# Designs tried in a protein design run: designed miniproteins, single chains, continued (5). Part 38

Each design is a single chain, and the fold is of that chain. pLDDT is the mean over its residues in the fold that is shown.

## One batch from the design tools (miniprotein)

Design m17297
Fold by ESMFold2-Fast:
Structure m17297 (fold): chain A 85 residues (1-85)
Amino acid sequence: SVDDVIEEFKKRVDELSEKMAEAVLNGDLDTLEEYRREIRRVTDETIERIRKLLGDSPEGIAYEIQVRLYTYSMLGESGEPVVPA
């Protein structure tokens, strides 16, 4: 179901966000960038799953927007990773 897809997405993004924090604390900027790329990959996969379930319906579009905004909130305004100095 779509709700299961969204729940899985949020859980994976939250887990990756925790790992990003650990990478920052360890000064591992390469690993931080890998987790940021993984969040983008998970986002794209989630959008494809939503499209397969709901197509181009208004509900499907609303869920796609929600997923993209969640990702933008984690990666920054442009979706580009901000690497701590």
Scores: mean pLDDT 78

Design m17298
Fold by ESMFold2-Fast:
Structure m17298 (fold): chain A 62 residues (1-62)
Amino acid sequence: SMEDTAKAVAGALEAAGAPAEAAAKQGRKLSEDNQYSSGEAVRKAAEEAGASPARARDLGRA
């Protein structure tokens, strides 16, 4: 669901060191786009936040 995607993205960004407010905002943005699965949205958000491709992939699988 969009809510699950938003939570997954926010959690991944917080794990990568982003402030909670920024993480929540990005989670909502990606959930609204509705073209990503939760894992794909997490991976993309982590890469945009500066995570390595390998780290972003690991976060997307969690």
Scores: mean pLDDT 69

Design m17299
Fold by ESMFold2-Fast:
Structure m17299 (fold): chain A 116 residues (1-116)
Amino acid sequence: MKELSPELAEEVREVAERAIEAAREAQRAIKEKEEEIPSTKANQGLFLALVASSSAYLAAQSKKVKLAYDFVEAAAESLERLAELLEEMGEEELAERLREVAERAREVAERLKEEL
């Protein structure tokens, strides 16, 4: 099984940290607007984004390419879905930031895929 290079592990950690920060910012926006938007769908999307992003962060420390790939891909997908929900809430600027982080996560995932 291929081990993560120090450079690629750093990229996984950096994108995971940005994803966690973006999801936490989304959490604040969702909490503020909870009475205006159905909270169940918003909280489910947020939970999945936080779990995937936190798992990617831990996977970087494990140095396992496949594990990092799986969780970085999951983080990108969950952040894209959360961004769509934030647009429904009128949080267009925050949604754009989440999409930028998701795009970076997909770039890191493609590099991880080359190592599989």
Scores: mean pLDDT 82

Design m17300
Fold by ESMFold2-Fast:
Structure m17300 (fold): chain A 104 residues (1-104)
Amino acid sequence: SLEDILRLIGRVLRIIGLLLDMELAIKKGDEESFLKTLDELKEEADELVELAKKTGDIDLAIKVLQNALAFLQEMKKKVSDNPKVVAKVDELIAYLQEKIEELK
């Protein structure tokens, strides 16, 4: 439906916004905001996956999650001096990889 398509677009835009917020948090050295956006990204990824299963837009969801993974891997390099933050990024990377595999 048009409503489901608009909801899907909204989730994709929210994920993009969170990735940009994470990059800004790194630039500012704001560990607390960075960790908060990791948790929010996980939540939005779950919502995207459920909506994609409902609409059948599986390929779009996989592409969005794959792009988020690539971005997280790049951001991990920028926070490599903080092992606690690296561990949280690795946890989210593993989680998103599992979600991509579930959708295949």
Scores: mean pLDDT 87

Design m17301
Fold by ESMFold2-Fast:
Structure m17301 (fold): chain A 95 residues (1-95)
Amino acid sequence: MTPEQVTTGTLLVLTELTLDYVLDTATKRLSNDELADFLEESLDKWQEIVEAAKVSPEELKKKILEFLDWLIERFSDDPEMVKYLEERKKTVQSL
């Protein structure tokens, strides 16, 4: 694999694992209406991430960081979630 292909693949896998963790937390903490709204917004942002992956690792990284910032703001009342997302953001920035 080229370094660019490895970076893109790593960013996508890391983002999918992050989404799995956030969705598990969201299903336990949000009401049905809040969860539905969260899922719709997350789907839209995920579509932007998938499109960015077709352009470049730099654009993909940018869209993932924007998504992580949105999650941090939405879960700002959950210190453990914020800590997890901040560490993920640092990992994405280092790639």
Scores: mean pLDDT 83

Design m17302
Fold by ESMFold2-Fast:
Structure m17302 (fold): chain A 55 residues (1-55)
Amino acid sequence: DSAARIQADIQRVRDYYRTVRGLDDATVDAIIQARFVQGISPQQMIDIMNSSTPF
């Protein structure tokens, strides 16, 4: 369950950067890796993305 949630959240972050920012997969993976090194969870990455755009 937790692993599936983390995978889904990572995929959501990848889809955002690829479709909205137009970044390639290698660049997106580097960003996600850098966020993990900073101790930022995939859930926090999604919260940051959502706070940057009115919905």
Scores: mean pLDDT 72

Design m17303
Fold by ESMFold2-Fast:
Structure m17303 (fold): chain A 77 residues (1-77)
Amino acid sequence: SEALKWIQEKMELANYDEIIESSKKAIEALKAGDIKKAAEIMGRSVKEIYETYGSRENAIKHLEEEIERLEELKKKA
C-alpha cells in the first residue's frame, strides 16, 4: 500500500543519517591514524579494513565516496 511504502522510505532516510554520521566519525579516526578506533566505529576488525580496502588512504576515499552516494540518495528520496 501507499502508506507502507511511505513508512519504508522514512525508515531508509533514518538509516542513511546513521550510516553517514558513523562514516564521518570513521574517516576522522582514520585521518588521525587511529585505525583501531575506525574499525570499532565501522563494526569491523583492523584486519578486515586492510583486506577490504588495502590501505588507510583507500579506506578514507571509499568512505567519502559512500557518504556522497548516500547524501545524493537521501536528496532523491
Scores: mean pLDDT 80

Design m17304
Fold by ESMFold2-Fast:
Structure m17304 (fold): chain A 60 residues (1-60)
Amino acid sequence: EEEKLKEEILKIFDKNKDGTISGEERAYLVERFGEEVFAEIDKDGDGTITIDELLEYLKK
């Protein structure tokens, strides 16, 4: 089922299919989950979330 979630996440958040969530995809993530959640997922604090980091959060 994680494969299904990964596909949906890529379709929604990674429009450019570069495996990174930033720019407009970031805006969608913040709109859906909130700024605080985005900050929690962005463990590196670089303002960019990878698909793996998002999946780790959703697995909880």
Scores: mean pLDDT 67

Design m17305
Fold by ESMFold2-Fast:
Structure m17305 (fold): chain A 74 residues (1-74)
Amino acid sequence: SKEIEEYKRLLKTLEMVKEEGEKLTPEKVAKELGISKRTATRYLEYAKSVSEVALGIEIAGLELDIKYYESYVK
């Protein structure tokens, strides 16, 4: 579904922010995820708004949500 694909893209963006921090650019996110620079900018802005402590919690939560939706639809 579109929802699970959006969650996967957001999860990958959060992981990239954890690894690269402030050095991560929308262009790099767009290339990695195969999405538009505009969409990548929105994901990156959200990811950067999350504190370092909360970033791990957000990643874990999204991983659980993705697993839940995958088990529900298949």
Scores: mean pLDDT 76

Design m17306
Fold by ESMFold2-Fast:
Structure m17306 (fold): chain A 67 residues (1-67)
Amino acid sequence: SIEELQKRIEDLKKELKRTQAELSSLQEKYKTDPSKKVIIQLTGTALRKIGLEFEIEVLEKKLKELE
């Protein structure tokens, strides 16, 4: 339903905000600790952000088609 899609988009946007905050924190940490562990975490978080942005875009386009 339209309501279920709207709820899913809102949940994903909240997750995206949390992921963006985590990415910013890891970027700051990287300045003082450029270890392999931090690089792996930074890369994983960056990929997660891209995935969330893509899913939100797809669902928003689908929502527009249903309206």
Scores: mean pLDDT 87

Design m17307
Fold by ESMFold2-Fast:
Structure m17307 (fold): chain A 61 residues (1-61)
Amino acid sequence: LTPQEEADVYVALAEIAAVVGNVKTAERMLEKARSLGASDEDIARVEELIEKTRKEMEKAA
């Protein structure tokens, strides 16, 4: 895998983790994607998803 392909995989893993409510795992996967050269657009999209999930979890508590 190229670094870009690895970054894309970690972006996908971060999205899945965020959707299932595992914010901590999503943040770790996003950090790996960032280090591998994920695009700013992909990073921003996942960060927004994590933030949205975090807010939904706060409402449920």
Scores: mean pLDDT 80

Design m17308
Fold by ESMFold2-Fast:
Structure m17308 (fold): chain A 80 residues (1-80)
Amino acid sequence: SEAVKEILEILEEEKKLLEEKGFEFTEEKVEVLGVEDGYVHMHFYNKQVATTPDGVKRSSEGEFDISLSPEQMREFLEAI
């Protein structure tokens, strides 16, 4: 699915940018929000941390919702 491919490309690009800045993913959560109008709605949460050379710890949080048909959601989940 083009929609699934586009989402995966955006997520991979964001991950690479964060990793290039020294961030590591420390926490990941996935929550099923529900099923409405034939779509599966899921919430994704990620926490990232970086430690600078001077020992200062930085943290960032990312979250996003994805709404896909059951078939597209399966395709997405099998790819991540």
Scores: mean pLDDT 77

Design m17309
Fold by ESMFold2-Fast:
Structure m17309 (fold): chain A 75 residues (1-75)
Amino acid sequence: SEAEITEQIEKQLLAEYGDELAQKQAQLDQLAEQYRQETDPARQQQIQQEMFQLLSDLQAWIKKKVAEIRAKLEA
């Protein structure tokens, strides 16, 4: 079933890429903290742009890994 495939993908993603996901999330958390502590609006805007770029990259990376795992499970 689709539910069983989804569960297998999630389990495989965390097993193979959990550490990489945690590292990427930590990078975002660090930028978020820098954003909160920044008092210069121009620098806050720069940090926000960096956060959006990293978030976009992370989302694309997750989608790619999910697709790769799904393809292997369907093969």
Scores: mean pLDDT 85

Design m17310
Fold by ESMFold2-Fast:
Order: structure tokens, then sequence, then C-alpha cells
Structure m17310 (fold): chain A 77 residues (1-77)
């Protein structure tokens, strides 16, 4: 399905992001790993909808926003 293909693509990008942030910001990497796990669960759920995917992304964005702001502050110092 198109939703399944989209989730698989997102998982590939998450793996790269996790590798990139793992040593730079372990807390942000942990949020990315949790997001990956939730998307993998949706990939294995035959009742998963696009709305479920959007909810996972929105929750991840809300959690990552303060961490990205803190990282930006450290890079600007």
Amino acid sequence: SPVEELIKLALEYLDKAIAYYEKKDPELAAVLRETKKRLEELLNDPNATEEDVFKVVEEAEARMRPLLEALRARLEA
C-alpha cells in the first residue's frame, strides 16, 4: 500500500538520523528510536491508517522541538 511504502521510506531516514545524532545528542536519538519503533508497529498493523501515522509524527515533532532548540543554542554559543 502507499502508506506502507511511505512508512518504509521514513524508517530508512530515521536510521540515518539516529546514526547522526547518537553521539551528538543521545536524548534526541532516543526520541528518534522511539518514533522508529512506533512506525514499525504501525507497519505490522493491518488496521493502521494515515491518521495513525500523522499522530506518531506530530507527537515526535512536539518531543523533538525543545531538544532541537537546545541543540541550536549549543551550536550558537
Scores: mean pLDDT 83

Design m17311
Fold by ESMFold2-Fast:
Structure m17311 (fold): chain A 85 residues (1-85)
Amino acid sequence: SVEEFKERVRNAAPLDEEQRERAERLAEEVARKFPELIADPNAALILAIAIALHVVGGPAALDWILEQETDPAVREAIEWIKTLE
């Protein structure tokens, strides 16, 4: 669910209040665009980590995950997350 995904994002990294609000907003956007990936527990975990890293370290932080990820659908979602403000 979207709420479970938001919880995974909040727990993926230590976030302050502003970062948490942004992470929850981005989690909702990702869940709307990639609902099938959010339904997959493994993909949802990777995307939750990607959102948390994006919020903490910006788009360059996602390059590390992209080097490890082999699933083309998950890679597409991470590349899209890199474009979010």
Scores: mean pLDDT 83

Design m17312
Fold by ESMFold2-Fast:
Structure m17312 (fold): chain A 55 residues (1-55)
Amino acid sequence: SDEVLKLIEEVEKLSHAQRVKLTERLMKLGEESLFLPASKAFEVMKETIEEFKAE
């Protein structure tokens, strides 16, 4: 729960372009699997946000 809230706050701080890119990555991940595990979605979100922070 606390991890989810922290991710939501980090996503809200992203630019519009960064949010679009994150959404596209998650959509692609969901399309590639009928069963998207929450843990894998979380990992992709964290990695994408860290990439944006490194820019």
Scores: mean pLDDT 73

Design m17313
Fold by ESMFold2-Fast:
Structure m17313 (fold): chain A 79 residues (1-79)
Amino acid sequence: MTEAEKKLEEFVKNYDPSLPLPEILKRLMEVFKVAIEEKDKLSKSTRINIKSIIDYFLRLPLPPEFYETAKKALEALDK
């Protein structure tokens, strides 16, 4: 199991929709950053799951820094 997969699992199990949006985005960006670092170590299923999450969030009106990190993660996951 990769660090990105561990971070994603931690995000899901500690997910609380009552948290302020900035806290949710901060935790999600940590997953994306680790996924970028581990791009060559990720399984196909983990890549698909992270790409799906990124695709969903890229359609929302979120801060520019989030979009830049998410796009960089998508590019890294395309190998």
Scores: mean pLDDT 75

Design m17314
Fold by ESMFold2-Fast:
Structure m17314 (fold): chain A 55 residues (1-55)
Amino acid sequence: KERELTQKSVEFNQKKGKEAGKLIKEDPKNAAKYAQELSQKAADYNRELWQQAGA
């Protein structure tokens, strides 16, 4: 149960991480901004996953 949610979270983070990584490499001076946006999206996605896992 938790392992499946973790795998979905990892997959989401890998996909969004690649997108953010490209932006960071193109514009490293704004890396903190891209990292915060990634963190926010990951938090929102995880919240939805855990909400759906609730009975």
Scores: mean pLDDT 73

Design m17315
Fold by ESMFold2-Fast:
Structure m17315 (fold): chain A 87 residues (1-87)
Amino acid sequence: KSEELLRRGEEAFRRGDLLSALQYYSELARLGDLDRAEENLRRIRRESPDPLVRAATLVALGEIYKKQGKDAEAAALHAEALALAAA
């Protein structure tokens, strides 16, 4: 369940497979573990130099903020992702 997704995400992150790690942590958020998903997605955002992974991570974080009722913060991350994609 949540622990399995967290473990798979950590394994992917450790291998440098940040896109797979992002997918596991996004699924963790879908299951309702928003706090741990947010923490780990923020870590991917800090560690990834890949603009596609960074943009996808910002979108995933925005989705979590929407689920937390932080609509303004979610909109800001969406705008940041669009700006990154345009660069």
Scores: mean pLDDT 82

Design m17316
Fold by ESMFold2-Fast:
Structure m17316 (fold): chain A 91 residues (1-91)
Amino acid sequence: PVAPVKEYRVGETIRVEAPVLPESHRVAAVAESDNRYQALPVRLVGDRAVAEMEVTPETGEIIRMTLWAVDKEGRVLQLLLEQVFRVVKPP
């Protein structure tokens, strides 16, 4: 079986990180849950792109976070990261 999906609780922050491509103009990040898309701010730390999302009571139980490199024309150059996370909700 595949490696277990990471689990998060309400109030925790999901952090994803990917290396920046030399040819990229910028990196874009999106979180998807329940067919809703949320654009995430991307922070550059050295040669890495970092995106974070806080888990709220309204967050769906399955979150897909995607990072991709974008060129000067706004075209997608490469998918850098796609990860799925599980949100554990009380009760």
Scores: mean pLDDT 78

Design m17317
Fold by ESMFold2-Fast:
Structure m17317 (fold): chain A 68 residues (1-68)
Amino acid sequence: MEEIKKKIIEEAIETAKKLKEQGASDKRVLSQARFTALQKALDAGLSGLEANKIAEEAVKRVEELLKE
């Protein structure tokens, strides 16, 4: 379970990096990172509550990346 959570967060960060490279706004990057993490968590069979928690953690990580 922990491996799945790490993978989802890493994939959300990767999605954010690709969108930033394509010139997307910070708001769009954060929105897509949240959506990607949420969808992947649900696809992995996690509950909606757990999926939302993972999505929030992914967004926090992407915000840190964008601040740099």
Scores: mean pLDDT 81

Design m17318
Fold by ESMFold2-Fast:
Structure m17318 (fold): chain A 61 residues (1-61)
Amino acid sequence: MELEKEIEELEKEVEKLTDPEQQAAGRSMIEHIRKLLEEGKEEQAKALIDSAKDFIEQVKL
């Protein structure tokens, strides 16, 4: 599934974060994405994936 690959990429990017608080925030977002997918809320999961990508790009700067 395409979304699973995006989630795996996000997990890898979160694990590269060196700040413990930022890493915890990223892990929380990934957990929420997975929960939304389990509930069939695919549109909300996609929106949160985009938000998580933006978060990672911001903290990498």
Scores: mean pLDDT 80

Design m17319
Fold by ESMFold2-Fast:
Structure m17319 (fold): chain A 89 residues (1-89)
Amino acid sequence: GKVKVIVTNADGSTTEGEVEATDDRSYVELPAQVGSVVEVISEDGKVTGRATAVAPGDGLAGFSVEVNGKRYGVIVKLKGAIAGDVEGV
């Protein structure tokens, strides 16, 4: 199934990406700003992970997502920010 990645910027703008959860690590690249919130959302609309952008730069944030009872890794490359700790929900 597909997972959705949403970046919500401090100014209220949003950017979305979709990635197909696979046995390999899935990868998506999205623009972000300091103060942006990155959320990974499952196919059923459940938020499965969250991180906040804490510093300028280009950073990778790794999320663990469950799709159809199986766990997959999702790697989000942020362009313009570095994420802090990833919080599972």
Scores: mean pLDDT 77

Design m17320
Fold by ESMFold2-Fast:
Structure m17320 (fold): chain A 73 residues (1-73)
Amino acid sequence: SAEEELEEALEELRRLEREVDALPRTPEVLEISMFIGAYEVGIVVLKRTGDIEAALRLAREALEEARRMLEEL
């Protein structure tokens, strides 16, 4: 279900956030942390309004872009 897929995506996002938090606090790393945080706020809002499909899309977008940003460090 979309709700189960959302939970999986959110767990991966939380793991990625922990990996980022273990890195040296450079401006580039802080930018990634802020990016993830901004998307998490949007996901929480969509989840609370019941738009699970939009929340899942946003979570997947956050994962893809955050991973890209990490690869560019």
Scores: mean pLDDT 86

Design m17321
Fold by ESMFold2-Fast:
Structure m17321 (fold): chain A 98 residues (1-98)
Amino acid sequence: AKKAEIEAEKKAKMKELTEKMVEEMEKKFRELGMPEEIIEIYKKGLLDPSTISEEEDERLQKALAGLDPEKIEEIIQKILEELKPEAEEFKAKIEKKE
């Protein structure tokens, strides 16, 4: 019965993967020429959506509407694809402990 230990490892890994995703999103959006203010709003929303005000959400939506939606989706997909091997390796490691 190591359920609590396994759950703690899962939580720690999800936090690590989320932080890596946020870092890659920030980098890619900077490469697209997105303003730092908008990048900070997006980053804040990814970490905790409840921290975004209506004014911040409106500014984010307006900025995203000015970008190519296909490029945004391509960036998100590439980040998820890069993180998939690490997530699958962690899953295999946890399955060996269970």
Scores: mean pLDDT 74

Design m17322
Fold by ESMFold2-Fast:
Structure m17322 (fold): chain A 70 residues (1-70)
Amino acid sequence: TVEEYIEELKEEIIELVKKYFPEMTEQVKKEVEEFAKELLEDKSLSDKEKIDKAEYYKEIAKDTIEEVAK
């Protein structure tokens, strides 16, 4: 389901932050959880649009973490 897919993306971002910035893990977890909740509650978006937005968010987060970790 869309909910399961977004939950997996959330876990991927949190694990990445835990590896490179463990001290930020709790703060990022809160922010990612709020993003996921708002996205899932948005009745104006189709399931596909929710997945697309979640994927974009993950890519931006991953790229940012990898760049800062250098």
Scores: mean pLDDT 78

Design m17323
Fold by ESMFold2-Fast:
Structure m17323 (fold): chain A 84 residues (1-84)
Amino acid sequence: SRIEEIRRKLEELIREQAESLRAMVESIKKLALKKAKEKGDKKKEEEIEKEAEELLKLIKEEEKKALEELKKMSDKELEELIKR
């Protein structure tokens, strides 16, 4: 049905958003690590790795919450949101 297709597309959008955020964190991490390595700042390298891991954990938790909220939403509630 149309509602099943919409639900699937919303799940895909949630997953794609999380993936985009993870890719952004990874890109920023690589640039920051390169700069820290050029300076020989090992403590800064450790800080960057830790901050990246914390951000990735937050992204994973938010993705999980969004998917669980979508699952809790009934087909009728989802239809009412789409009706405008």
Scores: mean pLDDT 85

Design m17324
Fold by ESMFold2-Fast:
Structure m17324 (fold): chain A 66 residues (1-66)
Amino acid sequence: SLKELLEKMREARANGDREAVLEAFKEISEKILENLKKRNYPDSVIEAVKKASELGLELLERRLAA
């Protein structure tokens, strides 16, 4: 579930595991998008969330590399 993914991300951040943080972020983003599609949200909303998650991933990768 989303709660379990959030807990995994929290633990990965606490351990400094960059790869696990990035994987958890991707899984959380995919789960959110699946739930939006299942609830029949407009394509414009789904596309906006996709763009936000892609930007978020890029920013997270840069922060973890520094």
Scores: mean pLDDT 82

Design m17325
Fold by ESMFold2-Fast:
Structure m17325 (fold): chain A 65 residues (1-65)
Amino acid sequence: GVAINTAKVKDTLTKAGIEVVDVYSSKVGGVNKILVVVKKGTNLDEAKAIVQQLYPNAIVTVVEE
């Protein structure tokens, strides 16, 4: 499977104008999971869509700090 690069996730979101607090990755049952913590007031759907395009097969969750 594809290895998750958390720095690439953060950089891509930052270049899109999204203020990222942190990015976490884990693998559970062979499935990659990505948790992105963003600043309050961020468009969560936009942030999720960007990350999902980078990793189409990952389970992506975006939450506000």
Scores: mean pLDDT 86

Design m17326
Fold by ESMFold2-Fast:
Structure m17326 (fold): chain A 78 residues (1-78)
Amino acid sequence: SIDEKAEEIQKLIKERKISDDEFNLLLAKLVEEEVEKNKGKPVNIDEFQEKLADKLIEILNSSDEKLKEEIKKAEEEL
């Protein structure tokens, strides 16, 4: 469920010592990418939220190098 994924994300933020600012940048970037992909298409809110949560969990579970790259990309593109 989305609630279980939200709990996993909060746990990963604490474990990886990600700042609120870094998390907000990653979230904002993923939201913009998902909105652009669905431009002109009907969107199911539950599917949208679950896809964003899955992408966040994937990034937060990646290597230190990949995580830093994703944060830097978000900072440069937002």
Scores: mean pLDDT 80

Design m17327
Fold by ESMFold2-Fast:
Structure m17327 (fold): chain A 68 residues (1-68)
Amino acid sequence: SSAEKLAELKAQLDSLVEKDADEGELVRVIMENRGKLSPEYRAELLQLIQEYLVPKSLKRAKEFLKKK
């Protein structure tokens, strides 16, 4: 089911973080799995993106804005 696929995806993301994978690899895994989930579960997928990637993106944006 989609719930099982979502749990597997979270486990894959956790494993990649343990291996110190780069942001691009995390994005790739998420994108590859989005098409395998029902539309209702894509909101949970977005939540995972926010938990794993947005803090890095926000930090970079803040540093850029400080310059100009």
Scores: mean pLDDT 68

Design m17328
Fold by ESMFold2-Fast:
Structure m17328 (fold): chain A 55 residues (1-55)
Amino acid sequence: GPAEEWAARGAEAGRAGDGEAGEAYGVKASSLAPTDEEARRMGEIAAEGMRAGGV
């Protein structure tokens, strides 16, 4: 769904070294998630991308 799409974009931006975009897309993904648990999962996907990108 939309949350997963934004989380994936956040992870891609993070892996490319764009921490600002990674964080922004991760926050957007969490805001679109239907539950608190799913919101945390969306944030973790973006955070994993940023960690892999060194940001």
Scores: mean pLDDT 84

Design m17329
Fold by ESMFold2-Fast:
Structure m17329 (fold): chain A 96 residues (1-96)
Amino acid sequence: MKEEELKRLEVAVKIFKKTTNEETKLNIAKGLIERLLSEFKEVRLRAAEYLMELVGTLSPESKAALIPLLREALKKIEDEEVKRKVEELIALMEKE
């Protein structure tokens, strides 16, 4: 259900904010990228918003690992609002 997927995103983001483990942060960010392709628009938008909020706290190495995954997701995204957010996210991550 959409509500269950949104709750899982909320829990993952809460773990991301509390952890000091870079591998855990990277794995959560990878999970958020997968949710950009969710069947539910609200889940796709929320995942994009969380990625915009959280990627600034990742190491340069983690950001470099995520950029190819975001570019692959971008090829599959049909939602124009999510596509725009992901394009902005890639630009921000590459500018550092």
Scores: mean pLDDT 83

Design m17330
Fold by ESMFold2-Fast:
Structure m17330 (fold): chain A 81 residues (1-81)
Amino acid sequence: MAFEVSDPEKVAEARKLVDEAFKAYENGDYEKSTELALKALDIAAPVEGVEAGVVMVRAATIYVSNKNKYPEAFKKAEEKY
């Protein structure tokens, strides 16, 4: 099997999505924030390495925060994703 040492393109894409998720959260757009966090998790989940793990933790942090603080926006985002 070929080891995915790190997929820098996927990690970069997921990181951009996490950054956008945090910006949406700061702007009060909790639905968009949740959608972007879910996309980042999907992209980072199959990637191996510490960088992918960091992106996943950041994305999961926004996901859990939105689920707990803004459950209506969270549910709407999950239904649209």
Scores: mean pLDDT 77

Design m17331
Fold by ESMFold2-Fast:
Structure m17331 (fold): chain A 84 residues (1-84)
Amino acid sequence: SMEEKRKRELEIEIMAGLLRIVEGVYNAARKQALESGDQAKLDEIEADEKATRPPIEAKIIENGRTKYKLSDEEIEEAREMAKK
């Protein structure tokens, strides 16, 4: 139905938005560390991002797939939209 199509389009946009928020949080932390000139702090933040970002993003993707029934193509579209 058109209502279910609109709901899927909205969920793609929501997923893209959540992925952008996640990236924004890590980018802000990295920028602050870079501006401080503290290499140890930058290394700490990069290690934290490597450890914590993938499972957070995986949970966002899992919710799209399992709760909202998004296809692999729709999930890929959301990932591409998140880069804009």
Scores: mean pLDDT 87

Design m17332
Fold by ESMFold2-Fast:
Structure m17332 (fold): chain A 93 residues (1-93)
Amino acid sequence: GPEIEAGAKGAYNGAYAAAEGSKKGNAAVYAGGVVGAMGGGLSAALAGKKEGKGEEGAKAGEEGARRGAKEGGEDEKGAQLAAEAAERAARGM
């Protein structure tokens, strides 16, 4: 639903910003982007739980972060790390 999509978009935007920060050597932008990706992933997961679609929400956040990192210029390894950060945030870690 719309809340899951908003969370996934947040994860995408955060991961994209982190990738851009990494490219520019800007540690503060990178850190802020990682926090944004984690927050988006958590939001998507929580929205999913409210809709009875917990797994769907968590997966949407993970995919959002992966896609954001990849489109921001990360390789497959960087995209995987972004997805895992969103997943860990969804678990409250």
Scores: mean pLDDT 84

